# Designed miniproteins, single chains, continued (2): the designs that were tried, part 114

Each design is a single chain, and the fold is of that chain. pLDDT is the mean over its residues in the fold that is shown.

## One batch from the design tools (miniprotein)

Design m7962
Fold by ESMFold2-Fast:
Structure m7962 (fold): chain A 110 residues (1-110)
Amino acid sequence: GKEAAEEAARAAEEAGRAANEAGKAAADKGGRKGAEKGAAASVSGSGAEMGGRLAEKSGTKEAAEEAARSAEGAAKSAEEAGKVGGEEGKKGAKEAERAAEEARRAAEAA
């Protein structure tokens, strides 16, 4: 229902923020490759945050499923950034993965 869609929206926004944190760590510590992986994580993270806001506004199952897909993309980009972002990058990547899984489960319940 609507509550599950709101949970998916929140989780997608959390995945996006975590991906942005992993991306910043990669840019700071990973040199040129870190900057490239960090940029990808930032773009995917912004997409997940936008998807979450749209799902929150609409409250529909379709928007929740789109937010969950955006969160999955952000988590994948965060994992790559986390490999070169040191401890903070790894933390962001793990948080993005957990949030993306929460978004997926909530979208299934919506």
Scores: mean pLDDT 86

Design m7963
Fold by ESMFold2-Fast:
Formats: structure tokens, sequence, C-alpha cells
Structure m7963 (fold): chain A 91 residues (1-91)
């Protein structure tokens, strides 16, 4: 379960970076996935951390230019469904 969700996050991040013309770096440590996105056009840099729990994912997005943080917790099944739907639209 966790491995499938991590793989979906990685694939989503790569496709998002390609769509936005941004550099994307994905780091995986245990159940934590860190996605760094850097836009060369705007200079905007974001770091999104996905912390996979048993049934939920805690998502923390940081604007690295301002230090502003947005946090949310969503069910793993909802995140997985959303990621699969996005990936299918890009095929």
Amino acid sequence: MAKETIELIKEYAELLGKALGAEVEVEVEGNTVTVKLKSSKTGKEFETVFELGRKTVHIKETDLNTGEVVEDTVPIEELRKALKEYLEKQK
C-alpha cells in the first residue's frame, strides 16, 4: 500500500514538473516523500512533504522564497485516487 502511493507521488511529481517546465527533485525516506519544485521562469521554489500514515497522508507545503507553510491531512485512498486520475489524463 505505502509503496504504491509513493510510486504514484513520484510519477505525478515528474509529470507535473514536465507540464510546468520546472525542475523536480523527489526524495524518499521510509514513509516520507519530499518533492522539491523549482521554476526557472518565476524563481519560485516549493517543498512539499508527504508523510504517509496508516490511513492518512499529512501534506506540508513550504514556499521556500517566503517561508510560508500550508498543511493538510487527507485519507490515503483520496490521495491515491486523485494521483491515478491525474496520471491517466496525461497518458
Scores: mean pLDDT 78

Design m7964
Fold by ESMFold2-Fast:
Structure m7964 (fold): chain A 77 residues (1-77)
Amino acid sequence: KRAELEKKLAEALEKAKAALEAGDWEAVAKYLKEAIELQQELDPSISKEQAEMAKEYYEALAAGDWERAKKLAEELS
């Protein structure tokens, strides 16, 4: 199970990198949200709240909502 999750995480990060190189910010947000879900499965110290806030942060960036993204980044710190 853990090895499968680590493989899926690596695949999600590779897809995010490819999307970033293509300038597809919506796809970057999609794959980074997938990576956060996989990281939460691998590391139970990552709280549900932190994972949800990280996903909202990526969605705000994809939508160009810079003000919301800034507030979420402060909460995640």
Scores: mean pLDDT 75

Design m7965
Fold by ESMFold2-Fast:
Structure m7965 (fold): chain A 90 residues (1-90)
Amino acid sequence: EEAVELLRQAKEAFIKYAKEGPEYRTEATRLAVQAIEALKTPEQKRLVAQYTSLAFYYANKARMYKGKKGEEYIKKAEQLLDEAAEHVAA
């Protein structure tokens, strides 16, 4: 429950990082780490860490490419964070 809320907040911060500015990178990182720390099992922690790392990769690509290509990368980052939230929701 707590991890799911933190992942949803992280998703918003990742989108802001990708679209608005680098100041949101620290907040996105902090929320992702807090979500991982809220998990109980090593397997869930590893899984969510992999999803959030890949989401950062796509958020960084979105910042490089901008425009339509940037929006495609933002969508990929969003999908990864939504999948992570679904895996920990039960």
Scores: mean pLDDT 83

Design m7966
Fold by ESMFold2-Fast:
Structure m7966 (fold): chain A 80 residues (1-80)
Amino acid sequence: SPLKEEALAYIDKRIEDVQKKLEESTDPEVKELLQEFIDRLNEIKKRIEASTDPEEIEALREIVDEMYKQLDKYIEKVKK
């Protein structure tokens, strides 16, 4: 499914971006937050892989996009 392939490619890019942030981070609280975030993205990825419903795949992709947009805000809350 082209929709599923696009959604999986999108989430893989987000996981890669977050893993890079994790590798560059020196703050233990930030590292823990980023690892938990990667774990959540991998859980959503498994749900997309298992889904045959285009509406569910689209909804899961939107959840990933929203989570990623809020990531910097979550990092700032942990640092302060």
Scores: mean pLDDT 85

Design m7967
Fold by ESMFold2-Fast:
Parts: C-alpha cells; sequence; structure tokens
Structure m7967 (fold): chain A 82 residues (1-82)
C-alpha cells in the first residue's frame, strides 16, 4: 500500500512537473517540482480512496491534480509580479 502510493505519487509528479515547466519556463525548477509533487500526492490519495468508494473517474482526478498545480504556479507568479 505505502509503496504503491509513493510510486503513483512520483509518476504523477513527474508528468505534472514536465507540463508545468513547459507552460512556465521562467519559474525555477525547484518550485515547479515542489508544486507538482504536492498536487500529485493529493491526486494519488484521492485515487486510492476512490478505489474503495468510487465518486470520481481517474480522468477527473488527473484533471484536478493538473489544475491545482497550474493554479499554485499562477498564484506564485502573481505574488512575484507584485
Amino acid sequence: MEKLLEELTKKLAAVLAEALRAQYPDVPDELIDAYAEGAARVAAELFLENQQNPRLSTEEISRRALEAGRAAVAELLAELAA
């Protein structure tokens, strides 16, 4: 169980980080990676919980994770611009 959560989180974080770096090339990699990892962990936990009591599709979980990552980076950029 723990190994599966960790492995899933790492895979999701890698995909999210790559997508965020492509959209926000001026944001430091360390910040992109941190936000991607946070969003991926939330998505992985939701996915595993949803396996026991299904409420969301895997596609919807992935969409929400990516949206959360993008929103976090956008908020950071807004703060840096102020």
Scores: mean pLDDT 71

Design m7968
Fold by ESMFold2-Fast:
Structure m7968 (fold): chain A 69 residues (1-69)
Amino acid sequence: MTPLEKIALSLLQEMAEELGKDTFTEEDLERFAKKHGISLETVRSYVELAEKAGLVERKGDEYILKKKL
């Protein structure tokens, strides 16, 4: 796992803990981005990195976190 993939996983794990779920919609990404003062594009970039690494699965409009450490 690359350093960027580790950062992406950590971000998604934090989002899962804050939201109390491991499935995220676009609205969940927007709320997380706004709460933490991060751009939505940055959050999406990390979600895409995690998806390419097989850590997240996209099903329609939802992103499912597949690996939680």
Scores: mean pLDDT 78

Design m7969
Fold by ESMFold2-Fast:
Structure m7969 (fold): chain A 97 residues (1-97)
Amino acid sequence: MRVRITVTFELPEMPEEEQKQQAEEIMTKLALLLRRLAREAGFESVSVSLKEITGNTVVIEAVLDVPHRSDAERIAEELAKEMNAKEVKIEEVPPEE
């Protein structure tokens, strides 16, 4: 099934340009880590994208194809622990209409 993992990071207070650089670095690191975790679990990462930057909060979205929701939950928990994420949300992606 296809699932969306939304990962929220909180950054320290810094100038806006530095926040953007940190957001891009976090997104790159997340993409690499997710790719490794997916490989170890036997799945392929579909996509990783920067969803939003609001104040000191960075929201990154990843889409995975997994056999079962529990596989996505394991990947999300490992990713949250490795990246020190503030929040991780898992959502099933409905079929494309």
Scores: mean pLDDT 74

Design m7970
Fold by ESMFold2-Fast:
Structure m7970 (fold): chain A 62 residues (1-62)
Amino acid sequence: MPPAKVESEVKIETLADGNTKTTVTQTVTEGNKVTTTTSTTIRDKNNNIVDVKNEVKEEVLP
């Protein structure tokens, strides 16, 4: 079996209200299975966390 492959991407956006949106996407590939985890954190202008969203998607390649 091929070894597991892990890839990570970070995206930072400034929203219209001055808040900062940070999206972290991690993709883990193990054989024919791909797991994508997306974590979105919104911080206000004082760096306080005001929203957190986590999403996990699993796919099995044919």
Scores: mean pLDDT 79

Design m7971
Fold by ESMFold2-Fast:
Structure m7971 (fold): chain A 60 residues (1-60)
Amino acid sequence: MISEETRRALAVFDPDGDGVVPDNELGRALLAFQERYGLPPDGVLDEEVIRALEKALRGE
């Protein structure tokens, strides 16, 4: 259920596709995104985070 736009965004945050973002600038950006969308800021790309990213990409 991942769109190509969401898949490309995931490749930016998690280039290895293992569902965990490194604790660097990209990881901090993901934590800020999670906080903005009311998600737990844990740096894990779970289904809720993926859905939020897909909505953001479709709205932009």
Scores: mean pLDDT 66

Design m7972
Fold by ESMFold2-Fast:
Structure m7972 (fold): chain A 81 residues (1-81)
Amino acid sequence: SEAARQQAARLRAEGLRAASAGDLETAAKHFEEAVALDPTDVEAWEALAVVYRQLGDEERAAAYLARALALDPSSDAAARL
């Protein structure tokens, strides 16, 4: 629904703010909620890959990167890791 996409966008924005503040665990939670509401949001999957790489969870980072690439093969998320 449009309401779910709007809520996902708000959660992604909050995740970006948390990541900018260095709160990677809060950022991860917000991005995970965002992709649960809108699994087609490539930017949210890219953000999850970057955040989990910074948290040292390389397996989750790789899994989220694979999701982003499945949606957009031109994604440059790997270049930001």
Scores: mean pLDDT 85

Design m7973
Fold by ESMFold2-Fast:
Structure m7973 (fold): chain A 93 residues (1-93)
Amino acid sequence: EPEEYAEKLLKIQKEASEEARKRTNDIEAFDKLEYELIVKKLKEEGFTPEEIRKAYEYLADRKIKILGYDPGAAQQLREKAEKRAEELVKELE
């Protein structure tokens, strides 16, 4: 189920954020390092393109349900999640 991939992705994001925070206090350097650490961890955990896409879709849909976003905001959040998933998929090749 997509929930399993989403939970693993959240753990990866949290670990990447914590490591980036330890290494820099500069916002741009933090964002770049966090992204690089997420890519590295996704490769180490053996995520497939399909698993990455499903994880981001699940998290976006869950957030929309919890927060009750209007249709426009919900669509923007889904599109942002899809774009992020495709960027990571491209990095994994």
Scores: mean pLDDT 81

Design m7974
Fold by ESMFold2-Fast:
Structure m7974 (fold): chain A 73 residues (1-73)
Amino acid sequence: MERQKRAADSAVDLARLFADQGEAAAKKGNRETAQRYFDWARSNADLAILLPVGKEKGEEVKAYIDEAEAKAA
């Protein structure tokens, strides 16, 4: 249980970090780098959702990624 929780929390933290990096890259006009960061963010959010203990937080960070992408557009 604790190991899965740590893995889910780590994946959520990475997803949020990559979403922030994607937004920053997009603001600098680096669209290719921004897209890569958003892809990595979504992959980590999906990884968290695969863990039973990470589903809620994974879904929350997916919404955060969507918001970051919308700000970048």
Scores: mean pLDDT 82

Design m7975
Fold by ESMFold2-Fast:
Structure m7975 (fold): chain A 55 residues (1-55)
Amino acid sequence: MIKDIRDALVKAVKDQYGEKAAEAAEKAFDESYKTTSWITLSIAKGMEAALKAAK
């Protein structure tokens, strides 16, 4: 389950914002999930990192 959610997020970010943003999203998601195990927060942190990297 978690891998499918992470992979879907990374793919969506890559398609929309590019590979650098996708890499940032994956890293932020993994770090957040490692510390909190909270899927929704990890998605939010991934998106925040992706938008920052896409600039």
Scores: mean pLDDT 79

Design m7976
Fold by ESMFold2-Fast:
Structure m7976 (fold): chain A 64 residues (1-64)
Amino acid sequence: GEEFAIDLIAKELGLTREQAEELLRWFEEHGYPLSDEELEELARRFGLSVEQVRGAFEAYRILK
């Protein structure tokens, strides 16, 4: 479920559950697939690497 995806992403990336939820909502609002520019924007916003953002996206996709 979505809550498990949020919890796992938060733990993996060192984010709060609220921050992880915002990240996933950003994915939903901007659509899939994400461009490199979108990944860089999210990385900057959340203090993550592009690879961490991609990992979060893949984790969410697998858990759904």
Scores: mean pLDDT 74

Design m7977
Fold by ESMFold2-Fast:
Structure m7977 (fold): chain A 81 residues (1-81)
Amino acid sequence: SIEYAREGIRYTSISIRYIEKPEIEKAIEYTKKSIEYFKKSNMTKSVEKNEESIKYIKKGDIEESIKKNKESIKTTIEEIR
């Protein structure tokens, strides 16, 4: 569903804002919500990028975590239609 893919993008964007704040627990929470919606829309590559972002958040690599979540959004936009 395009609607589920759009919700995935929305939650990924929210997660990026929490990474920037640095509110790490909220960043992980919203990235996980993105993963749920991307799974419902079968956006497998977007899920992989969000999961990589969580790994970088846990390592304290803020720059790479933002980059991976941005890649998730870009991949989803390219796959929508």
Scores: mean pLDDT 88

Design m7978
Fold by ESMFold2-Fast:
Parts: C-alpha cells; structure tokens; sequence
Structure m7978 (fold): chain A 105 residues (1-105)
C-alpha cells in the first residue's frame, strides 16, 4: 500500500541520517561499522521502495524520506540539549529507525 511505502521511506531516512551522524562523530571502529551498516540498510530500503513506486507516488515517497531525515536530526538535536553526545543521540535515532523499518515490513 502507499502507507507501507511511505513508512519504509521514512524509516530509510532515519537510518541514513543516524548512520551519517555516527560516521561523522566517531573514530571507534565498532561505531563506524554500525554507522556504515545503518546507511547501507537505509539505502537498500529506499531503493526497494523506489522500485515499487510509480511516478505519481514518487513525491509522497520522497517527502516521507525527508521527514525521516528530519526526525533523526531532531532526535540528535534534542539529545544534545539534554546533555547526550551526538553518538549517543544518533544511536537512539538508529534504534527508532530499525523499529520503524521492522514494523513497516
């Protein structure tokens, strides 16, 4: 359904942005590996959504993806205000993205 495609696109946006934040803010090989896995997972989900999306549906899917990116940025921003590191906040965003992806499948 269109809602399932939007939910997967949103989850992909969260995973990619959370993964990028981990990659940009850590030199720890374990965190780097987790960030790369999150980006790869998000890209694979978005590619799958695009393969199932008509031209007429594309703007809605792209909007859902951008909302997902925005959600991850808000989670990181709120976490930083609360005294968490960018890595700790991005790990929370990653957890939410993975949950969203699992529930949408």
Amino acid sequence: SMEELEDLALAAGILIEAGRTLLENSDDPAVIALGQAAVDRGRALYDRVRAQTSPEQQPRVDLAFEIGVGIARIIVGVGKVAGLSEVESALEALRIGERRAREAL
Scores: mean pLDDT 90

Design m7979
Fold by ESMFold2-Fast:
Structure m7979 (fold): chain A 106 residues (1-106)
Amino acid sequence: SELDELEARIAAGLEEHHAAELEALVAAMKAEFEARVAEIEANETDEAVKEAKKQELLRELSRRALAYLRELFRTELGVSDEQLLALLEANAPALAALLRELLAAE
């Protein structure tokens, strides 16, 4: 129930103030991913190297998205890194694992 209440408050705040910015971020990240995947496909011949580069690209873009979400949630929504981590653990475990790594590196 605490996570449901937090999720509802975040959704309401994002809808009122940041929905367009988040849509623009998602669109930009998707476009960058597709363009850089096309470059990998054009420049690499080894399938294992292609896959490794695509996985590294996903990790890079996920880190940039998390950095944006942490800043947005902290400054605009009053959501702590701990609260964001709890929300991600419930809904996006891979992003939660990456956030834990970023927090440990600080």
Scores: mean pLDDT 74

Design m7980
Fold by ESMFold2-Fast:
Structure m7980 (fold): chain A 89 residues (1-89)
Amino acid sequence: NPEERKKLMSEANQLAADLFKAMAENSPDERVKEIFLETAEKLEEAAKNGESVNILELFEETLRKAKELGMSDEEIGALFAKANEKLKV
């Protein structure tokens, strides 16, 4: 059901946006904070419009940018796992 999947994606997008906002608030580097806020904004826009986004691709791009600024795989992996747990409930 494409409509049901879009609703699930919108919910996932909103949850992911909230997680990236929390990461931004706790980031010691303003550039890392900016990257997370940009990702959160894109996810919120998609959720608001009921549009599907490739969350994995967006997450991977955000991870790549954050790694260039010194973030670890462990920290990003933990956020991904938490988002997946929310989607499985």
Scores: mean pLDDT 71

Design m7981
Fold by ESMFold2-Fast:
Structure m7981 (fold): chain A 82 residues (1-82)
Amino acid sequence: SLGAGLAAAFRELARMAQAGDLDTAKKQAQAMKDFLLANPDLFPEATRQKIIDALDQIVAALEAGDGDKAKEIALEAARWMA
């Protein structure tokens, strides 16, 4: 399912952030956001906005060098999407 696939993608973001690979994690989060913006019909509006908000928060944490915060946000997002 799309939800299970996104949950797996967010868990991967969390692993990259924990490993200190912040630049790769940021590129992956941005690619996920771009994909969701290009495919608005994949999710209900409220769900899509919640995913985009989580990705924006992850990118902001990664830009601040805060891998721990990025990991926390990504794991929380994975939990409600699974």
Scores: mean pLDDT 86

Design m7982
Fold by ESMFold2-Fast:
Structure m7982 (fold): chain A 71 residues (1-71)
Amino acid sequence: APLALLVVTLKPGADMDKVAEEIAGIEGVLSVEKEGDDKLLVTVPAERAAAVAAEVAGIEGVESVHVRDAP
């Protein structure tokens, strides 16, 4: 199945581990990886990307969510 990548940017001082745990609990999330100090890379099925992005944008400590183009 095609995959999408969500680039999640955190607010300064946000608890990255807590945000990552919240995201990992969302239905359809396949992986969550830390990228540097303030970003999480979230892999989802492409069909779930819009729904997951909306849920992630509502999490406390999230500054922005961007859906990346296919690699």
Scores: mean pLDDT 80

Design m7983
Fold by ESMFold2-Fast:
Parts: sequence; structure tokens; C-alpha cells
Structure m7983 (fold): chain A 111 residues (1-111)
Amino acid sequence: MDLEELKELVTEYMKKIKEAIEKGDVEGAEKLLLDALLKLRKKFGDNEVAQAAAQVFTTAAKAAIEAAKKGDIKKAIEILELGEKYAVEALEKGDPELAREAAEEIKALAE
């Protein structure tokens, strides 16, 4: 499995979701998340590290979209940037536990 390709895909979709949220396009951000999840499942569904990184990505994107729906764009962007950082770090280190810990932090920040 090419973890570099997964890292590029996560980074690309985080950037696109961030741009959609900054423009007030919450529906566009939701569609981008669904497209990203479909691509992640097709290419990387069998790898534990990839699944853990996808979970961080999904948790961050959902939390950011919810913050944006409440009008808190600053919080939404902060959640996305944190999610990208931790998803990339988990992939680079090959450590699914880092991704699980990051998902917990993102959930706490979203509350």
C-alpha cells in the first residue's frame, strides 16, 4: 500500500474542505467529505494505519462542518488543521494509536 498516496489524498481533501468552509459552502464541504471517504475505502480499506488515519480525517471534518453550521468558522478551521496534522503524523509514524488519541482530542475540542 502506498501510504504517501494516502497522505496526499488526506491533505488534498482537508484543503478543499477548508476552502469550502471559508467560502460558507457547508453543503460542498459535506460532499467533499463523502467523496474522500469513498476514495479512502476503495484504495486503503484493508490497512489498519490507513483506517486509523481515515478515522481522524472523518472525525475532524465532521466536527469542523458542525462548527461551521453553528457559524464558528474560526473553530472549524482550527479543527481541520489539527485533524490534518494528526492524520499525517499517524501515517508518517505508522502508528494507529496516535490516530486514535488524535480523534479523542478532536472530539473534546468539538464539544
Scores: mean pLDDT 79

Design m7984
Fold by ESMFold2-Fast:
Structure m7984 (fold): chain A 109 residues (1-109)
Amino acid sequence: KLSELLERGLRLNREKGTADEETKRLGKEATELALEIAAETRERLAAGEELPPREEQLRLVEEALERMAELAGVDEEGRELLREQLELLREAPAEDQALAAAISRAFLE
């Protein structure tokens, strides 16, 4: 569901170059799902759930960012910026890495 909403939103945004009502609606739905995933992940971590290995979490984020870049038609310069964002995430707290990985996993599934 999240992957479908984001894929459609990215394609529409790329094609039209500006947000229309459908793109805004898809963006809102994707944001709501991402917030739900983040909230559920925080609750599970607070309940003592073990984090997946850091390398696995970051790999999922990298895979999702590459997929999103492909769907959005991002050029090599844009892909470089996404890699910089991934490096910032590598320095982020483990909780932030886990949240990003959970959202990325939902997008890829």
Scores: mean pLDDT 73

Design m7985
Fold by ESMFold2-Fast:
Structure m7985 (fold): chain A 109 residues (1-109)
Amino acid sequence: DEAKKKELVKELQELAKKMEELNAEFLASKPSEEEQKELNEVAEEVEEEIKEKKLSAEELIELAKEYLEKYKKTKGKEGWLYAVKAATYASYAIKLLEEEGWDVRPALP
């Protein structure tokens, strides 16, 4: 359904904007190299789980929203774990939709 795919693209564009804001906030916190490595390892594990379960773009968007809400309610290191999971689900959903020919990235002005 084209209308449903257009709605998913809009939701992903909004999520991508929120992920950029979260990344800026994380970097402003001056995370250690060890903390950055640990979060990258979690992202890799999440990507492997997505591949194993063959999750759809719609399922990935819902998971990204779920973990973003968990991030908002959680402080400290556990919050950043939820944020990296949300970002990983959103990024993979973008990849899947772009592979289907949908332009998820905003057109340059």
Scores: mean pLDDT 78

Design m7986
Fold by ESMFold2-Fast:
Structure m7986 (fold): chain A 61 residues (1-61)
Amino acid sequence: APLSVRERERARLARETEAERQARIDALAEGLVKGVGFPEDLARRFAEMVEDLDREVALRE
């Protein structure tokens, strides 16, 4: 039961943002495979690392 409007909005935003973030990771990984010739697994791991760094920077601000 959602008691807090803020908490509900936070959970919703986190879910939507995470879905969009996953789409970005997939797009970046595809670009790395096609552009640089990375193996798919390596490209995906690299894309995940880039997104994690961006998130860490955003969390500081």
Scores: mean pLDDT 69

Design m7987
Fold by ESMFold2-Fast:
Structure m7987 (fold): chain A 104 residues (1-104)
Amino acid sequence: SEQDEKLKTLIKKFKTTKLEEKLEEATALELLGKLFTKKLSDEEFEKIFNFFAVDGLISKDTSGGLILFSLLGIKKDSIDLEEFKAAYKKLDKDGDGVITEEDL
């Protein structure tokens, strides 16, 4: 889909930014697709968070962390699950739980 191509382009842009490790493009597209296409449950937030997290934190020094921090507008060096949920809610401007390209 057009949305998948946009997400793929965005992932490639951030993956080229001085990172040693690279997130699997297909897995990243699937997880990011959930952020933009549906309202997430607490279980879905936890699953997405745990994919990117190491020892309960997402770090900007990882490929996945840098991508998420850029998409969610996070300026910290690392975040926990509650900060991840808060960043998502901040990006969801109309409170419907679905993030569109206009919310980015």
Scores: mean pLDDT 62

Design m7988
Fold by ESMFold2-Fast:
Structure m7988 (fold): chain A 77 residues (1-77)
Amino acid sequence: DEEELLRLIDRIYARAEAALAALEADPDDKEAWLALEEELGLLGIVLGLAERLGMEEAAAYAREKLDELQARLAALR
């Protein structure tokens, strides 16, 4: 069960990474910005779910990925 959530986090992160890479290459790419915002939102939902279910590993992993992506995004603005 937690393994399924970890795989979901990996898939969300991969899509967020692709969107962020596009945005890093072109900061005016509105489609990349919207895609990144969507994936960050989904990752936040998954983090909340993991915390509610006491899935400590999944929660920590999701938080790590969120913090990384948010820090990189902040560096662009």
Scores: mean pLDDT 85

Design m7989
Fold by ESMFold2-Fast:
Structure m7989 (fold): chain A 85 residues (1-85)
Amino acid sequence: MLGQVSAFGLSKEQAEELAEFAKKLGAESIEILPNGTLLASGDLSLEQALEIARKAVELGARVTVTVGRTMIIGEPGEEIEVHEL
């Protein structure tokens, strides 16, 4: 399923670590913006999307992942939220 990842509040090193992690899980397009934002997309399963969201939160990022009809929202220090669209 087409998955899209947006993570915010990353240092350059954290963004590079998250990018490598997302790529290993199936992200095909990855862009790191100068403001600490990572954008990634690819053919992701729900399980892969959840793993990317968990990694982003572990690194201190706010993250939104959409995959199929599911939206995943993560904030540092909070439980990951999963919403059906």
Scores: mean pLDDT 83

Design m7990
Fold by ESMFold2-Fast:
Structure m7990 (fold): chain A 61 residues (1-61)
Amino acid sequence: QEEQQQALLQAEAAKAQEQKKKAEQKLREQKEGESKYEEYKAWREEQSEAVKKELEKKRRA
């Protein structure tokens, strides 16, 4: 019966959607941690440049 098959299909689709949503949420949380680490890396590189800028400022001052 079509109605029976459709209900099964809907349940399967709902299950897949729930799994997808869970995976997406996990990915989002992971990306947030990764973004923070990348920001830290950028800050580290900026610190190296800041030292150079301080040296230049000292030469000009």
Scores: mean pLDDT 74

Design m7991
Fold by ESMFold2-Fast:
Structure m7991 (fold): chain A 75 residues (1-75)
Amino acid sequence: AEEVRDKMEEWVAEVEADPNGRVVASAMSADGKSGIVIAEKNGKIIVKEFTSDDASEASLAAIEAAKAYAAEKQA
C-alpha cells in the first residue's frame, strides 16, 4: 500500500523536476497495492506500472482497466 504510493510519488517528482516532463494521469487501485502513472517527456508518452507482491486479482484487473483507458486516450 504505502510502498506503491511512495514509489509512484517519487517517480512523479522525478518527472515534474524535468523541465520537459509532465504527469498526464495517475491511478491507484482501491487497496493501494497497484498503480499506474502516465507521463509525457519531449512529446513522448511514458507509462510506468507499480505493483506490490500481495496485490489482489481485483487490484491487478483495475490496473489493466486503467492501462486500456490510457491506451485509448493515447490513440
Scores: mean pLDDT 73

Design m7992
Fold by ESMFold2-Fast:
Structure m7992 (fold): chain A 84 residues (1-84)
Amino acid sequence: MEEAQKLKQEAVKLASEGMKLMSDEEIQKALEEGEKKLKENPNASELEKIRVGLESLAKYGSEESSKLFEQALKKLEEAEKLEK
């Protein structure tokens, strides 16, 4: 369980670094895409919400930011496996 929390924290750090490479307009477009997907699943878990956000950010981000979001998603998937 503590390892899963550490992986989630590392995923958050990677996502933050990726967002620093994006413009406000790119982040806004990613937010709009993420909100649409979350409305389709209002009962999404906290992890599912983070995954949707990272996928949306990767879609509108640069090549460099997208790689950081991919790494964040992989760490999130590892954390989910440790919690099950």
Scores: mean pLDDT 79

Design m7993
Fold by ESMFold2-Fast:
Structure m7993 (fold): chain A 59 residues (1-59)
Amino acid sequence: MEEKALQAAEKAGVGGFAEGLISGFRKTGDEETLEVFTRYLLARDYDGILRYLEEMAKA
């Protein structure tokens, strides 16, 4: 699943960004956030990814 999501992100020019986030989530064990992010990547909903990350960044 993650590998296909990374391939889709790479074709869109955001592969390095997606790889960094997936690696980070895996290291922290945040499976829920990783699944949500992976689903957005597979759906190619890059606007959804941006909104999701903006909400996480707003503390």
Scores: mean pLDDT 68

Design m7994
Fold by ESMFold2-Fast:
Structure m7994 (fold): chain A 72 residues (1-72)
Amino acid sequence: MSAKEQKALEAAKKGDLEEAKKLLEEMRKEGDRIIAGLPVSDEEKAALRAAFDKDIKEAEEQVKKAYEEKKK
């Protein structure tokens, strides 16, 4: 779990869903730029993008769950 993912979860726990979403979106954009610049094959870049996208999607679900738990 990255520091930005933890920050997004903390924001969601505080009820700040917009801040959590913003942090996750910045992570997605930063990761995509890093992967695009890597000196590896296009196939490796595609695999890295797929793995990163899955990780971000899981983080989005965790953020949503944390926000919903706060409403209880």
Scores: mean pLDDT 78

Design m7995
Fold by ESMFold2-Fast:
Structure m7995 (fold): chain A 63 residues (1-63)
Amino acid sequence: SKLAQIDAILDEIESDKSLSVAQLSDKVNEILAIISELPEPQRQAELKRLVAVLRKVQERRKA
């Protein structure tokens, strides 16, 4: 399912500290493509989840 694919990519982005900027960008582009195919309100909910995960990644980059 699309939601399972989104969850797997979000988990990888959040947990894998070894991802380069290029790899992170590729994962973000992949998840955005999947999210764009979702109906509302799921599309907005999953976009908010992505933003939250990316904020966590940004915080870890400063640690």
Scores: mean pLDDT 80

Design m7996
Fold by ESMFold2-Fast:
Structure m7996 (fold): chain A 62 residues (1-62)
Amino acid sequence: SEHLQQAIEHDRLGEQAADAGDYVTAYQHLQKAILAAQEALGTSHGGMGRARISEAIAQAEK
């Protein structure tokens, strides 16, 4: 599924960020990977978890 591919990609990017010593970016990618994996498994947290997390991250980075 698209969500599974997103989970794999965010996990990969998180590992790369951690290797570079950017643990904040690594944590953000790991959170996105978890949310995408939960969507792929049909275990959404009230149906809008990914959108809400993405918005919170965008607000925190401003």
Scores: mean pLDDT 71

